# Designs tried in a protein design run: designed miniproteins, single chains, continued (2). Part 41

Each design is a single chain, and the fold is of that chain. pLDDT is the mean over its residues in the fold that is shown.

## One batch from the design tools (miniprotein)

Design m5399
Fold by ESMFold2-Fast:
Order: structure tokens, then sequence, then C-alpha cells
Structure m5399 (fold): chain A 92 residues (1-92)
């Protein structure tokens, strides 16, 4: 899957390639018209981590916080809290 390809490139420290595959996974998830919050979390976390590893920390924090707000708005409190915690970890 594109998520598994994203994870593989991330392990190889090929962050640009990892982000590309996570973005494609997000596009496919959106096209399915099915709300899969756990998969969406994996994709958004992968994209934000990739940007953070590239030194684009402000972008990574923005993705985590925006994602947390989105999940909170949808009533997905656990996923929202995980996103906010990931943003705080980058600020260290």
Amino acid sequence: SHIEKGKEYFKQKKYEEAIKYYLEAGRELSAQRVFDPERLFEILEGIAKGYAEQGKKKLAITIYRSSGIFFKRMGLEDLAEKMFKLAEEIEK
C-alpha cells in the first residue's frame, strides 16, 4: 500500500519520497468517500514527521495542530490528543 511505501522510505531516511507516498495514500482515502480516521491519522502523522525530519518544523507543527483540531471537531478526542502531543514533541 502507499502507507507501507511511505513507512519504508521514512525508515531509509528518504523523507521526500515518504511524504509523496503518504500524500498519495491521503488522496486515495479521500476518493473512497469512506471516513477512516485511523488511516487518516497514520497518513497525517507520516507527512508531518517527514516535514519535521527535513527541518520544516513549523509546517510539521501546523499539520499536527490542524489535524488535532479536525479530529476534535469530529468528536475523535483520542486522535486529537495524540496530534496535539506530537506537536508539543516537535517544539522541544
Scores: mean pLDDT 87

Design m5400
Fold by ESMFold2-Fast:
Structure m5400 (fold): chain A 75 residues (1-75)
Amino acid sequence: SMEKVLRRAGELVRSEDEFEREVGLSFLAMVVSLAIQTGDREALELARRVLRELLEDPRVRDWAEEMIERIEEAL
């Protein structure tokens, strides 16, 4: 399910391993881009929830804010 994919991507972004974090960021960005392109509102809402949790991490906060703005513009 999309929810499981997005949750796993969020878990990878929170990893202590830098490579796993980059993989998680890449998957999350890809899913958001695809959801915007296809008009998948459910996927955008789920991605926004994951990205809001990432705002607590200063390493990815600015990136998460930019992605949330893109989602909100598409919704």
Scores: mean pLDDT 83

Design m5401
Fold by ESMFold2-Fast:
Structure m5401 (fold): chain A 61 residues (1-61)
Amino acid sequence: SPPRLVRLSLEEAEALLRTLAADPSFPVEAVRAIATALISSYPPEDKARLEALLAETLAAL
């Protein structure tokens, strides 16, 4: 059986967050919810980087 939990690479996670924020069909609250769930699966060092990217991306909206 294939693995159910596949962690994205940091580059893939960053690309996903930028894509979600750039998509006008996603409200800010949905982007935050998806991003929070994604980021929570990462180690603390990577989590801080992704949280900073999320804050920067949402500030640009």
Scores: mean pLDDT 71

Design m5402
Fold by ESMFold2-Fast:
Structure m5402 (fold): chain A 62 residues (1-62)
Amino acid sequence: VTKEDIIKALMEAGLDLPTATMIADEVLARRNPPTAEDIVEALLSRGLSEELAREIADRVLA
C-alpha cells in the first residue's frame, strides 16, 4: 500500500488533504505495510469514530 492509497481512502471518507497527508505519514512511519490496527489507532488519535476508522482501514487494506 502506498501513501497515495491511504490519502485517497481518507479523503473519500471526508478528511481534507493536509489532514489525510499527516495521518498517512504517521501510519507509514510506524509500519510499511501498515496493519488495520495501525490505521485505526492513528485515526482515533485524530478524533474519528471507531466505526469510521475501521471502515477506512478495511478500504486501504482491501
Scores: mean pLDDT 79

Design m5403
Fold by ESMFold2-Fast:
Structure m5403 (fold): chain A 78 residues (1-78)
Amino acid sequence: DLLERLREALREAGLPEEAVEEVLDRAEYALEVFNGNLDIVLKVVEGTLDALLARGAITEEQARAAREAIRRVFEEEK
């Protein structure tokens, strides 16, 4: 399950629960709207991390770790 693995990866990267839920909500919406196009979903998820960082909801270190973890999860789905 992509969303379940994404949740675990984001938690392991040290994201606050509110940030984890925001990324998952955006990922779920993108999966539905873009018919499971993983390249677009990945861009939406990475854009959500950039927005969280810009708002100060996560640190640069958390954003870096989360981006790496997200890319690993999406590579496993290909």
Scores: mean pLDDT 83

Design m5404
Fold by ESMFold2-Fast:
Structure m5404 (fold): chain A 79 residues (1-79)
Amino acid sequence: SVDDYIADVYQRMVAQAQEASATLSDDLQAQLQAFVDKMKKVLAEIAETEKDPKKAKLYVGITEGVFQIALSVLKQVNS
């Protein structure tokens, strides 16, 4: 289901954020957590507003891609 797919994507994002947090400063950890919280809200909005399951899965996939880019950028600024 779309809800199961969203749950799986969110769990992957949380796991990746937790792994990255081990190498980040407290300030960057807080920024990463805030970003994860924003992504959770985006995923919830997709589930609520997009009734076509194919489009919902596409938008969830795009959201995961955006998360990966942001995580990469955050790791680059961690010095």
Scores: mean pLDDT 85

Design m5405
Fold by ESMFold2-Fast:
Structure m5405 (fold): chain A 93 residues (1-93)
Amino acid sequence: MTLVDKYGGKTELTDEEIEEAILDYLKRSNGEATVEEILGVLTPILFPNEDPDVAAERIRAAIDRLIAEGKIELVQKGPVLNGIDRDVVRLLE
C-alpha cells in the first residue's frame, strides 16, 4: 500500500495519523530521512488543501512528538539554508 493509498483523500487527520505516516515513510526510506524530505513527500499527501505553512508546522510538531516519545532520534542538526530544514531523523524501532 502506498502512502497516497493509505492517507491521501482524508478530509481530517489526527495527530496520531500524522505520526503514523511519518513512521511509515521512515520505514520505506531505510529508517532515515531529512526533515525537508519528510515535508516534501508528506505535505501534498496529508494536506493537499491546507496552507503549506500550517501543514509544515503540523508535520514538524509530529516529528518533535516522535522524538520526545523515543520512536525517532535527531541524528544531525543541519544548517537552515533559504528556509530549508536540513535536520536528519532516524527510526529507533
Scores: mean pLDDT 73

Design m5406
Fold by ESMFold2-Fast:
Structure m5406 (fold): chain A 75 residues (1-75)
Amino acid sequence: KTKYRVLSDEELRRVRELLSTVESMIEGVGVAMRLMSEGKNDEAMVVLAATPVAIEKGRAPSLEEIRAISEALAA
């Protein structure tokens, strides 16, 4: 069980950044799972690979960017 303490303003800022990143990752995984269910495994792997790269560069992928990739692959 985690021991609780008062968080500093710096720690709260860090937590907000992590939450924003997690939300973007959840959308990316959803798009990839849809592509895999349609038999487009190679395209799903590209979406999964693009998501971590955007995060690693200090930028979480936007939900619109992930959706645009999904729509382009469906065209």
Scores: mean pLDDT 63

Design m5407
Fold by ESMFold2-Fast:
Structure m5407 (fold): chain A 93 residues (1-93)
Amino acid sequence: SEFDAELDAIIELLEELREMIKNGAPKSKLASKLTAISILAVAAALLDPEKEKELNELALNFTKAVTEALDNNDREAAIKAIDEAIKKLEEIK
């Protein structure tokens, strides 16, 4: 479905974000990738109103966790938040 395709695109961007964090990408590039992920998450939520609440809660929790981890220079916590988000997106599909 188009909804599943959007979730797959978000998962791909999350995997790219994980590699960027592992490779020490600058915060400006990480912020750009997070913005792209947020735009696709909003688009996905519009495709399936029944899953909108779960997607919005996941997006809020993920953004809070990853922002806090990156502000504390805790790259391991940021990667963990990404991995948990990928797992939850696969469960939503």
Scores: mean pLDDT 84

Design m5408
Fold by ESMFold2-Fast:
Order: sequence, then C-alpha cells, then structure tokens
Structure m5408 (fold): chain A 81 residues (1-81)
Amino acid sequence: MKEEIEKKVEELRKKAEEHRALATQHGDNLTAFNKKANEYEKKGDIDKAMDYAAQALKHAVDRTVHLNEARRYEKEAEELK
C-alpha cells in the first residue's frame, strides 16, 4: 500500500512539473507578444498591435489553466502523504 501511494505521489508531481513547464512557455510567449504589441503601438500600427495583444491574452489564459492544473496535482500529491 505505501509503495503504491509513493508511486502515485511521484506520478502526480511529474504531471504538476509538466504543467508548470507549459505555464512557463506560455508566460514567455505572453511577455514576447506584449513586447511586440507595445512596439507596433508606438509605430502607429494599431492592427498589428491589437493582433499581438490578442495572442498575448491567449497565452495568459493558457498559462493560468496550466498553473491551476499544476497546483491541483501538487495538492493531490500532498494530500496522499
């Protein structure tokens, strides 16, 4: 029983790490697209600025989803200990 719980905890922690890695990638993309949006806004290209801002928002949402999933798996792992 204890060995099966330890294996389950390890699997949950691995899934949490995978979701945190995905959240980091989305966070990096969020920062990059926000920077591009600001650059195009300063150049007066509002259409491109809005497109990059929309892409940044999409990555912000995806980052939040993956962070919430990571926290859920981390909580499940802690509750099994």
Scores: mean pLDDT 87

Design m5409
Fold by ESMFold2-Fast:
Structure m5409 (fold): chain A 80 residues (1-80)
Amino acid sequence: SPMDQTIRQFRIMALVVDAWLTLKRGKQGKATLEELEEARRRAQEALQDAVENGMPQSIIDQIEELIKEIDKLIEEKKKE
């Protein structure tokens, strides 16, 4: 139903927002490696759910870019 689709979309976007906020804190040097790895897991869950629920390709692409940015920051942190 349209209501069920809306609820699923909001749940997916909540995972994306949480991951994005952790990425933002990480770029400011305020997130641990463990917090970034957790954000990566949440973004991956959001990506899987977005694909399974037929979300627009633009949203899927945005989540993939978010994961790429988190991965880059994790690799930088591992070199510390």
Scores: mean pLDDT 86

Design m5410
Fold by ESMFold2-Fast:
Structure m5410 (fold): chain A 87 residues (1-87)
Amino acid sequence: SLTLDDIELGKDTVENLVKKGAQVLGATGLPESAEELIRQAEAFGADWVLGVDKNGIVVAAGPLSQAEEVLADAREKGATVLVFLKL
């Protein structure tokens, strides 16, 4: 299984993670809350979420159990979208 240690934040693209075995289930804009993020992830059947910036670089990543931390990191690091994964 892919883990956070397999993701190079600030370097990897979503396509790099797909090559490592991640399955992309969906993408959204930044939600207003971690509760909204969790609802979106559950709707997609995702267990992981990525924050992706305007250049397609992964700047935040984590499991749904850390949704609040991932959303905060995504906002701070200038992510424009969230990408929902199954690992």
Scores: mean pLDDT 83

Design m5411
Fold by ESMFold2-Fast:
Structure m5411 (fold): chain A 91 residues (1-91)
Amino acid sequence: SHAESAERLLANLDEGLAKLRALGEPDEEVREELATQAILAREVVEAAKRGDEEALIERFEKMTREELIELARKKAEESEEAQEILEKFLE
């Protein structure tokens, strides 16, 4: 399911960040990319609870990297949970 795939992506992003930190501090651009992916994966999980995840995924696939970063930033402003994800990755 899309919710299971998004949950797995979130777990893989957390593990990936931990592995990168074990090799040294990742640069800010890498952390920003991981934060963006984590916030958007959370949005997919929430959308799956409403049954509209396919439309959201299609929208994400049509967006540029810059548009996805802006969307993730906007979601962090609207949601405490999304803000916590952003802070966790960007420190």
Scores: mean pLDDT 73

Design m5412
Fold by ESMFold2-Fast:
Structure m5412 (fold): chain A 72 residues (1-72)
Amino acid sequence: SEMTGLIEKFRATLAEVRKLAGQGNYEGAIKKLDEAIRELEAMKPSATPSLQKLIELQIKYLRDLKEAIKAA
């Protein structure tokens, strides 16, 4: 399903961000978060209402994670 695909891609993005941050590549981690946020924002207008809500929650999570990395 589209929801399953969104969740799997979100998990993959978080795994890559954690890997980059764990390697001390904070710039790369932030860039990956920015790319993921842009993809989600581009996807949101054509998504169903249920998927739009999930996308908005994912965008908020990624933005909050970006601010946490920048503050560390």
Scores: mean pLDDT 88

Design m5413
Fold by ESMFold2-Fast:
Structure m5413 (fold): chain A 101 residues (1-101)
Amino acid sequence: MEEVKEASEEVGKELGKALGIMPDRTVAEGVVRSVEQFPDGSKVIARKVAESAAKLGKKKTLKETTKLLIKKGIKEAVDSLYETSEKHPEMKPYVEEALEE
């Protein structure tokens, strides 16, 4: 649904802003809550968060977010974070560390 895409993009944008001001765990929990609320938009939310983390150098936030998404079994969001991190070499090791534990 177009409405789900628009809502997911706005949620992802707001979570991206939170990366600069909120603790890593708070952002990670916010991402999980948002993708659980908008499962059809999980890929968009995860992509926007990963892009914002890369721009702000929030490596630990990306790692914690990835770990929490794995723990919750939200595979589509995890796959989207990994794919986005491949475009950002500085961030990719942190997503890979979360996958390896």
Scores: mean pLDDT 80

Design m5414
Fold by ESMFold2-Fast:
Structure m5414 (fold): chain A 63 residues (1-63)
Amino acid sequence: MRLSSDHVAPYLYLTLPPGTVVRLTSEKGATITVTVTSLQEVADAVRKLYEETGSTTFEVEVL
């Protein structure tokens, strides 16, 4: 599933149980693993990754 940066954090937090592990794949092919612990932590991690990679969309895979 491919989501824009603005939608990744809300999707992960609101639709997935806390503690779910998700793999995000950037437009550049870089793969990053994120654990859903709290809304703020997920949002901060996702935002930092988008700022560092420059990707505006991520492919989301639930592990």
Scores: mean pLDDT 72

Design m5415
Fold by ESMFold2-Fast:
Structure m5415 (fold): chain A 80 residues (1-80)
Amino acid sequence: MTPSEAAVQAVLRAVHEAGEKSRGMTPEEAARLVREAVDKAIAESGNPDVSAEVEPTEDGVKVTITDHATGRTIEVELPL
């Protein structure tokens, strides 16, 4: 597993855990919680090649994870 792949997996774990905790929240509240969890996971990974964008949607949260070392992008939608 590459360092960037490990960082992506850490971010995905943070997204899923925050998604479970955000059930019953508004999309804006859920997006804030998910953003905090994602930012923490990226900071703890120490990997500058991985970034993530979190945005509220009509009925959930959308997370876009970019691995700049490989050019790969992973999009996750969390329904609420």
Scores: mean pLDDT 80

Design m5416
Fold by ESMFold2-Fast:
Structure m5416 (fold): chain A 61 residues (1-61)
Amino acid sequence: MKRIEESTRISEALAPLFREEAALLGSDEVGGGNPGKLSEEEYIERRTARLRERLARARAE
């Protein structure tokens, strides 16, 4: 419960930052819809891959 609270807090804090990035980059890249009219599964997989790259970069010391 307590450990989940911290994870949720981080996710909530990052959400508005991602929204700001979408606004700055434009709807075509981040704020837009499905990039290639891919299936919902493929679209989620692409977003997950991007998040993994961001996490890897954040873990860079």
Scores: mean pLDDT 54

Design m5417
Fold by ESMFold2-Fast:
Structure m5417 (fold): chain A 65 residues (1-65)
Amino acid sequence: SANLELARRYAEEFLRGVVDKAESEGRKAEGRVEVVGDDTVRLTVVIDGEEHVEDLSGSELAEAL
């Protein structure tokens, strides 16, 4: 799905920005992007050992952008 690919790319770009910002501040950040459904991508971000998880809908994201 085009919407799923959009959500995946958005999540990957968002994660890259979070990691880059954290590194510029001397903090440790890592994460992953996982396809968990036909319209859903899961973004996991870990900053200084604290984990944050968000599920992103490709269809909802396409409407918001």
Scores: mean pLDDT 83

Design m5418
Fold by ESMFold2-Fast:
Structure m5418 (fold): chain A 100 residues (1-100)
Amino acid sequence: MIHPAVQRAIELEAERLRAWAAKNLSPEDVAKLDAVLDEVKAAKTLEEALAILRRAAADPSFSELLRLMMLIMAHELREWERLYREDPEGFRREVERLER
């Protein structure tokens, strides 16, 4: 199971990404991104969340920009997990920054 603190960081990042996407992506790409973010939110493990993002990154119906964003999100998810494990104080500061 993804730790609740890491899940919170993912949710905050997803909220910021949705806000950016609504201003910068096509409505079709926004809908596809929202569907992927909802699947990631429902994931029970880090490996399940990463599998969802990797599947989306390989989906030929997704634009090149969306597929690149999926790869970036997979990297960010691994970094949130690493930071939580290796620097809990740094993790807490980054989450607090996202909540603002």
Scores: mean pLDDT 80

Design m5419
Fold by ESMFold2-Fast:
Structure m5419 (fold): chain A 92 residues (1-92)
Amino acid sequence: DQEELDELRAEAVKERLSKVVSEEVAEEGAEALRTALRALESDNPEVQKLAEEALGKINEAVTYAIDEKDVEKAKEKIREAVELAKRAEETL
């Protein structure tokens, strides 16, 4: 069940991010992931590219949060992911 797996992935990202950022910011990151995964189902290659870039930024945010423990860089990457996910959704 892909939808169930996507939600589990979003909750895992929220848990990891919440170790270094506020619950509100961690939820913004998780929602950006949900939006990007949904946009990735589009047949529009421009939307798919934006969604893939947003997923990349979420992966960077988790790396900064868990491996580097750089709170400011984690927040920056979450913000970039949110912006890219919104652009993917708006381009639909």
Scores: mean pLDDT 84

Design m5420
Fold by ESMFold2-Fast:
Structure m5420 (fold): chain A 103 residues (1-103)
Amino acid sequence: ATATGGSAREGEPAFVTATAPGAAGADWYKQLPDGSWEHVASSSGEVAPRYAGRAGVGVDPESGVATLAIYPARREDTGLYRFVLTRADGSVEVSEEAELTVY
């Protein structure tokens, strides 16, 4: 799957997107300093405590675009993101890493 990061100013909305046609669900992860991946948000509505009230995931079924939206963005949101796609048949696809910079 193709993933695209971006840049945002602190306090503005930040977006990370990935394209994966046929998505039934999507989970977004951020890389921690130790190299592990921490859950950020799910298309089913789960949001990790550090992102509570600030993050959400939308999936457009027509385009196959899964978007992680963060508002307001914080400088600590800077880093590498990826998403895990789950299809209706139970198959799983992991996106390439996408960089988000908040300044």
Scores: mean pLDDT 81

Design m5421
Fold by ESMFold2-Fast:
Structure m5421 (fold): chain A 93 residues (1-93)
Amino acid sequence: MVKEGMEYAEKGMEYLKKGNFDEALKYFQKALELIPEEDKVAMGRLYYYIGELYYAMGDLDLAKDYYKKAAELLPEDHPYKKKAEEKVKEIEK
């Protein structure tokens, strides 16, 4: 489940990089269905990716919510935790 969910998350990021936000969202939704809520690292990474999507779309309120969720789930040594916290600070300026 987690490996398949992360494969969908990676495809979502490729669509996000290309500016195809509708396809990115569809792939992230599939990833959410496949990743167990108990897998905090995988779920935190996915929430970070969804935060990046909403940030790129200009939905700063949703971006901030997802970055906060990512930071909450990710361990202190995870690189996406610091990036998520930095994005929240940028949005709150």
Scores: mean pLDDT 85

Design m5422
Fold by ESMFold2-Fast:
Structure m5422 (fold): chain A 63 residues (1-63)
Amino acid sequence: MSGRLLAAIEATSKYVGPEAGRKAARMLAEGASVEQVAEFLASIPGVDRETARKAAEAAAKAL
């Protein structure tokens, strides 16, 4: 679990930073959809919708 979760955190953190990336990866691990995670990330100032979706997809792919 930890290795996959760390890879997901690293993948998202490149787009949204470590705190948001960690939360995004945790949401996916707890059963949230990629769409729900993308919506959360898009709510962060400075993160556009395409960046948010790419970050969420990258995390899901790494997990």
Scores: mean pLDDT 80

Design m5423
Fold by ESMFold2-Fast:
Structure m5423 (fold): chain A 100 residues (1-100)
Amino acid sequence: MLSPSLEKLLEKLEEHLTEVIESVLNSDLPLEEKIKKILLEVELAVGVLQLYAAVTGQMDELPAALQRLHDHVLEVLRSSKSPDAPELIKAVEAYYASLL
């Protein structure tokens, strides 16, 4: 459904966010700092997708790309088994809802 170039970009962003989320969850940081770091990285990835879609004229594909990125982040958090995951999931869901 997505164009090959947007698909490839999404795969790279998904890979990067998986590494960031796993690193942050395994850190000794306070929950507030974990939320801040994960939200910043998610927001940057969303910004990259928005800019890419705007520059390439693929704005019609952007909602599906954002949904896929959101679903991936939630899946990584849910699969982590971290006690911090529920609060991080809430923060990510609240951020995504704000994109409308």
Scores: mean pLDDT 86

Design m5424
Fold by ESMFold2-Fast:
Structure m5424 (fold): chain A 59 residues (1-59)
Amino acid sequence: VDKKLTEKAQELIDKTSGIDDPDKALAYAKEETEKIAKETGVSPSTVRKKISELEDERA
């Protein structure tokens, strides 16, 4: 159902992990979260929840 959301969330996590500057990483994550929300038709809160779930799976 949310394949596109999951794929984009994984891509965001991978890209963010490549940014050494925490402030830049946070800014990038914010911008990409809004972009993913628009592209998938869900709220930014839903995108953040999916990112959190995927990060928990990686931990």
Scores: mean pLDDT 77

Design m5425
Fold by ESMFold2-Fast:
Structure m5425 (fold): chain A 82 residues (1-82)
Amino acid sequence: MEEFEKKLLEHFKENNEQLLAGKPMSEAPREIQLYIKAATAALDREEAEELKKFAEEKGDEKLLKMAEKALETQEWIEELAK
């Protein structure tokens, strides 16, 4: 497992606890669900594009960078899958 993958897993644990505050992901707003999935590379390309749209509409630069990183991660995964 690469350092990048380890970092995503740790980031998922932190975001799950901090953003959800112990609540199930199904009760979270869609934007938060997409953000958490982005941190764990669990977003597909469509979900990553959806997150980018939310970030652009909200003007949240941090969320926008997160969405862009998710898209890069999906491209990387697709390349590894051959």
Scores: mean pLDDT 63

Design m5426
Fold by ESMFold2-Fast:
Structure m5426 (fold): chain A 91 residues (1-91)
Amino acid sequence: TPEEFLKEAADGIDEVIKLSETDPEKAIEKLIELIKKLLEKGFISESSAKRLIEDLKNSLKLPKKEQSNLIKMTAGSIHLHLATKYLVEKK
């Protein structure tokens, strides 16, 4: 169900955030994969997915601490987007 997928996506975001502290490059890979799954299931627009993936790819050029901060910010942005979409569809 959409609700089950949203919980799974939230759990995935939490794992990405944890991974960002130890292996930010791996966290970026996992977050890009999650964004692609969200796009496939229609939870995010194609334009938003493309922009987020591009931002994450560009973050690979930054120092590891800055990568970690951007991963957390991007993950938080996705979480907020999903929460907003879920709340709107429930009303």
Scores: mean pLDDT 78

Design m5427
Fold by ESMFold2-Fast:
Structure m5427 (fold): chain A 109 residues (1-109)
Amino acid sequence: EEVERQAEELMARWRALHADSPASVARIDREEENFRKLRELSPEARKVLRETADKVQQAIENKNYEEAKKIVDETEKRLIELDPEHADFWKELRDRYLKNIEEIEKKDK
């Protein structure tokens, strides 16, 4: 199904963004939990996540880390509005994206 393919694509992009993060058991457990939650998302929330992943990737490629962080913050707010029952999940996802962007920025400078 389209939904399954979108979940796999989102997880692949998210793992790529976290590639420079330190490996830990807590990270692995959190990724599995987040993958399960992504499968349960509405098509609209999945579209927002895909668009965000693409925009963040492009901003990082252009070394515009401030723009990447802004995109993540705005996406978190929109996702909470679309799916308030998972607000804590969206906040956790935003924090992980920001941490990954900061680690990439530190490596680049």
Scores: mean pLDDT 69

Design m5428
Fold by ESMFold2-Fast:
Structure m5428 (fold): chain A 56 residues (1-56)
Amino acid sequence: EDLERVKEAVELYKEGLITKEQLIEVASRASKDVIEEARKEYPEFKELFDEALKRR
């Protein structure tokens, strides 16, 4: 629902403040369009966002 929440979760993950699983959970709660936009902004996390899409 909010691309900004996904971006914040990515930054928290990079800082080591949340786990990979927590980042996937946050992303999986977003709309498909938001997750696909996040994949474009963070290509290094493509596999993680692909996992979030599978959980929908």
Scores: mean pLDDT 80

Design m5429
Fold by ESMFold2-Fast:
Structure m5429 (fold): chain A 72 residues (1-72)
Amino acid sequence: GALEERLAKRRAFQEELDARVLSVDEIIALGERYGMSQNFIDLARALKAEGITELSGEEFQRLGLQLHLRTS
């Protein structure tokens, strides 16, 4: 179903993020390629505004959670 397809797509995206260090612009491009939400794109742009230029997928998720907590 749609949920399984979204989870598989998210997993494939996460595996690409975990494979290497990526620029924030590359993360945005991957998010667009995998059909991630506008909130994901906005989060990546917010991390860039905080001075983050490149990071791993684990770092992206960790910093994104911290930024979300600061802006909520």
Scores: mean pLDDT 69

Design m5430
Fold by ESMFold2-Fast:
Structure m5430 (fold): chain A 94 residues (1-94)
Amino acid sequence: MDLLKGYSPLYDRKDWEGVIKALKEKVENGIPVPTLGFDAFLVGYALFEQGRYEEAIPFLELAVRTLTAQYGPDHPLVQEARRLLEEAKKKVGR
Protein backbone atom coordinates (compact mmCIF):
# COMPACT_ATOMS: atom_id res chain seq x y z
CA MET A 1 0.00 0.00 0.00
CA ASP A 2 2.82 2.47 0.80
CA LEU A 3 5.90 1.65 -1.29
CA LEU A 4 7.68 4.80 0.00
CA LYS A 5 7.28 3.89 3.71
CA GLY A 6 10.87 2.61 3.92
CA TYR A 7 12.30 5.58 1.96
CA SER A 8 10.45 8.66 3.23
CA PRO A 9 11.93 8.80 6.80
CA LEU A 10 15.43 8.03 5.47
CA TYR A 11 15.07 10.72 2.78
CA ASP A 12 13.85 13.30 5.33
CA ARG A 13 16.88 12.53 7.56
CA LYS A 14 19.26 12.66 4.54
CA ASP A 15 20.26 9.06 5.28
CA TRP A 16 21.22 8.29 1.68
CA GLU A 17 22.96 5.01 2.57
CA GLY A 18 19.73 3.88 4.24
CA VAL A 19 17.78 4.81 1.09
CA ILE A 20 20.22 2.78 -1.06
CA LYS A 21 19.95 -0.19 1.33
CA ALA A 22 16.13 -0.05 1.26
CA LEU A 23 16.11 0.04 -2.57
CA LYS A 24 18.42 -3.01 -2.75
CA GLU A 25 16.22 -4.86 -0.21
CA LYS A 26 13.09 -4.26 -2.33
CA VAL A 27 14.86 -5.57 -5.46
CA GLU A 28 16.27 -8.66 -3.68
CA ASN A 29 12.82 -9.57 -2.27
CA GLY A 30 11.40 -9.69 -5.82
CA ILE A 31 8.81 -7.04 -5.04
CA PRO A 32 7.39 -5.58 -8.29
CA VAL A 33 8.50 -1.99 -7.73
CA PRO A 34 6.30 0.39 -9.78
CA THR A 35 8.26 3.19 -8.06
CA LEU A 36 11.69 1.77 -9.03
CA GLY A 37 12.42 4.62 -11.46
CA PHE A 38 11.42 7.27 -8.92
CA ASP A 39 13.36 5.51 -6.12
CA ALA A 40 16.44 5.34 -8.39
CA PHE A 41 15.98 9.05 -9.22
CA LEU A 42 15.89 9.95 -5.49
CA VAL A 43 19.05 7.93 -4.78
CA GLY A 44 20.87 9.41 -7.79
CA TYR A 45 19.77 12.94 -6.84
CA ALA A 46 20.91 12.40 -3.22
CA LEU A 47 24.34 11.13 -4.33
CA PHE A 48 24.66 14.03 -6.82
CA GLU A 49 23.86 16.59 -4.07
CA GLN A 50 26.61 15.01 -1.92
CA GLY A 51 29.14 15.33 -4.80
CA ARG A 52 29.27 11.53 -5.17
CA TYR A 53 28.99 11.72 -8.96
CA GLU A 54 30.52 8.33 -9.89
CA GLU A 55 28.05 6.60 -7.53
CA ALA A 56 25.12 8.71 -8.80
CA ILE A 57 25.59 7.76 -12.49
CA PRO A 58 24.24 4.14 -12.39
CA PHE A 59 21.15 5.21 -10.39
CA LEU A 60 20.48 8.15 -12.73
CA GLU A 61 20.89 5.84 -15.76
CA LEU A 62 18.40 3.41 -14.18
CA ALA A 63 16.01 6.31 -13.47
CA VAL A 64 16.20 7.58 -17.08
CA ARG A 65 15.56 4.11 -18.53
CA THR A 66 12.74 3.14 -16.14
CA LEU A 67 10.95 6.52 -16.10
CA THR A 68 11.20 6.79 -19.91
CA ALA A 69 9.53 3.36 -20.20
CA GLN A 70 6.76 4.38 -17.76
CA TYR A 71 6.09 8.03 -18.69
CA GLY A 72 7.83 8.75 -22.00
CA PRO A 73 10.97 10.80 -22.79
CA ASP A 74 9.27 14.21 -22.42
CA HIS A 75 8.17 13.69 -18.80
CA PRO A 76 9.70 16.26 -16.36
CA LEU A 77 11.25 13.52 -14.17
CA VAL A 78 12.96 11.98 -17.23
CA GLN A 79 14.24 15.40 -18.34
CA GLU A 80 15.61 16.17 -14.85
CA ALA A 81 17.22 12.70 -14.53
CA ARG A 82 18.92 13.17 -17.94
CA ARG A 83 20.13 16.65 -16.90
CA LEU A 84 21.65 15.32 -13.65
CA LEU A 85 23.17 12.32 -15.49
CA GLU A 86 24.83 14.65 -18.04
CA GLU A 87 26.21 16.88 -15.27
CA ALA A 88 27.46 13.89 -13.23
CA LYS A 89 29.25 12.43 -16.28
CA LYS A 90 30.90 15.81 -16.97
CA LYS A 91 32.14 15.97 -13.35
CA VAL A 92 33.61 12.44 -13.53
CA GLY A 93 34.81 12.47 -17.17
CA ARG A 94 37.42 15.22 -16.71
Scores: mean pLDDT 69

Design m5431
Fold by ESMFold2-Fast:
Structure m5431 (fold): chain A 92 residues (1-92)
Amino acid sequence: MSFEDQDELFEALLEELKNNPELKDYEFKADKETRQIYIYKKGFDGEPIAIITVNDDLTVEVKVTNDGTVYVLTSRDPAEIAKKIAEILFNV
């Protein structure tokens, strides 16, 4: 069922992000009600550097807060999505 699949994708993506060594300098705050993950730089107080939204159509949006750019990821593989997110953050 689509809502359970969205929750599974959200949880799996959160685990992949937390376990990605390239993202060790980032902190993740999950909001399960909105299916959003807020990405912060460790040691910096303030607004998130990126916001991830897992949509009901199973697309993943990555909003970079400094320039307002939104990336839409259509892969349903959490590991590939996490890799693309790391690439996006390194280019910011």
Scores: mean pLDDT 79

Design m5432
Fold by ESMFold2-Fast:
Structure m5432 (fold): chain A 107 residues (1-107)
Amino acid sequence: MAPVHISRVTARVRLEAEAPGAEVEITVTTSPSAEVKAEALGGKVEIKVEKEGDKTTITVKLLERRGEVLIEVTSPEADLRVELDFRNVGPYRVRVAVEVRREQRVL
């Protein structure tokens, strides 16, 4: 039996804006077979997720100055590549801090 691989990349994104109403677009580029999830971990944020092939666009609107978003990418592939691109699409400056964790399991 071929081994079943589960690869996971978790990114914790901390956002600090100069004012409420800031908006950041996060583009996740990965395998088309990968599942991308985004959730709010802290602050008041609105999250919109759109998937197009190998790209998932996560639009984060900050309703207050600070917010934290968790992005989780999971794949049955042993080699999981994830690229994160950040774009400020709102009127305010935003500081971005990212912590990335990788995990692999063989079943």
Scores: mean pLDDT 81

Design m5433
Fold by ESMFold2-Fast:
Structure m5433 (fold): chain A 90 residues (1-90)
Amino acid sequence: MRFDFFPVPGLDVEAVRKALEKLGVPADTPVIFASSREEARELAAELEKQGKDVLVAAIVDLHGTKDSVTLTVYALYKGKEVEVTVTRPV
C-alpha cells in the first residue's frame, strides 16, 4: 500500500511519465493511483463510464538492492494497458 523502503524521489513520477508516453496520452492528463492491478482495472472502467479522460496507475512492484531501486507501474487508459519498469542507483 504505502512504500517506505529505499525512497527515491521522482521515481514514481518518471514511471508514470513513461506510461503516458507509451500509451500516447498527453503529459498533462490527470493521473489517479490505485492500490493494485485489479483495483486499477475497476477504477478505470468506472471512470470510462463517467466519460473521464484520466490515466489510472498502480505501483505493482518495488525492489531495493544494495546498489539500486527498481519500481514497476501498471497503467490503464481507455482499455489500453502498459507496465513500465524504472531503475535508479542508490
Scores: mean pLDDT 75

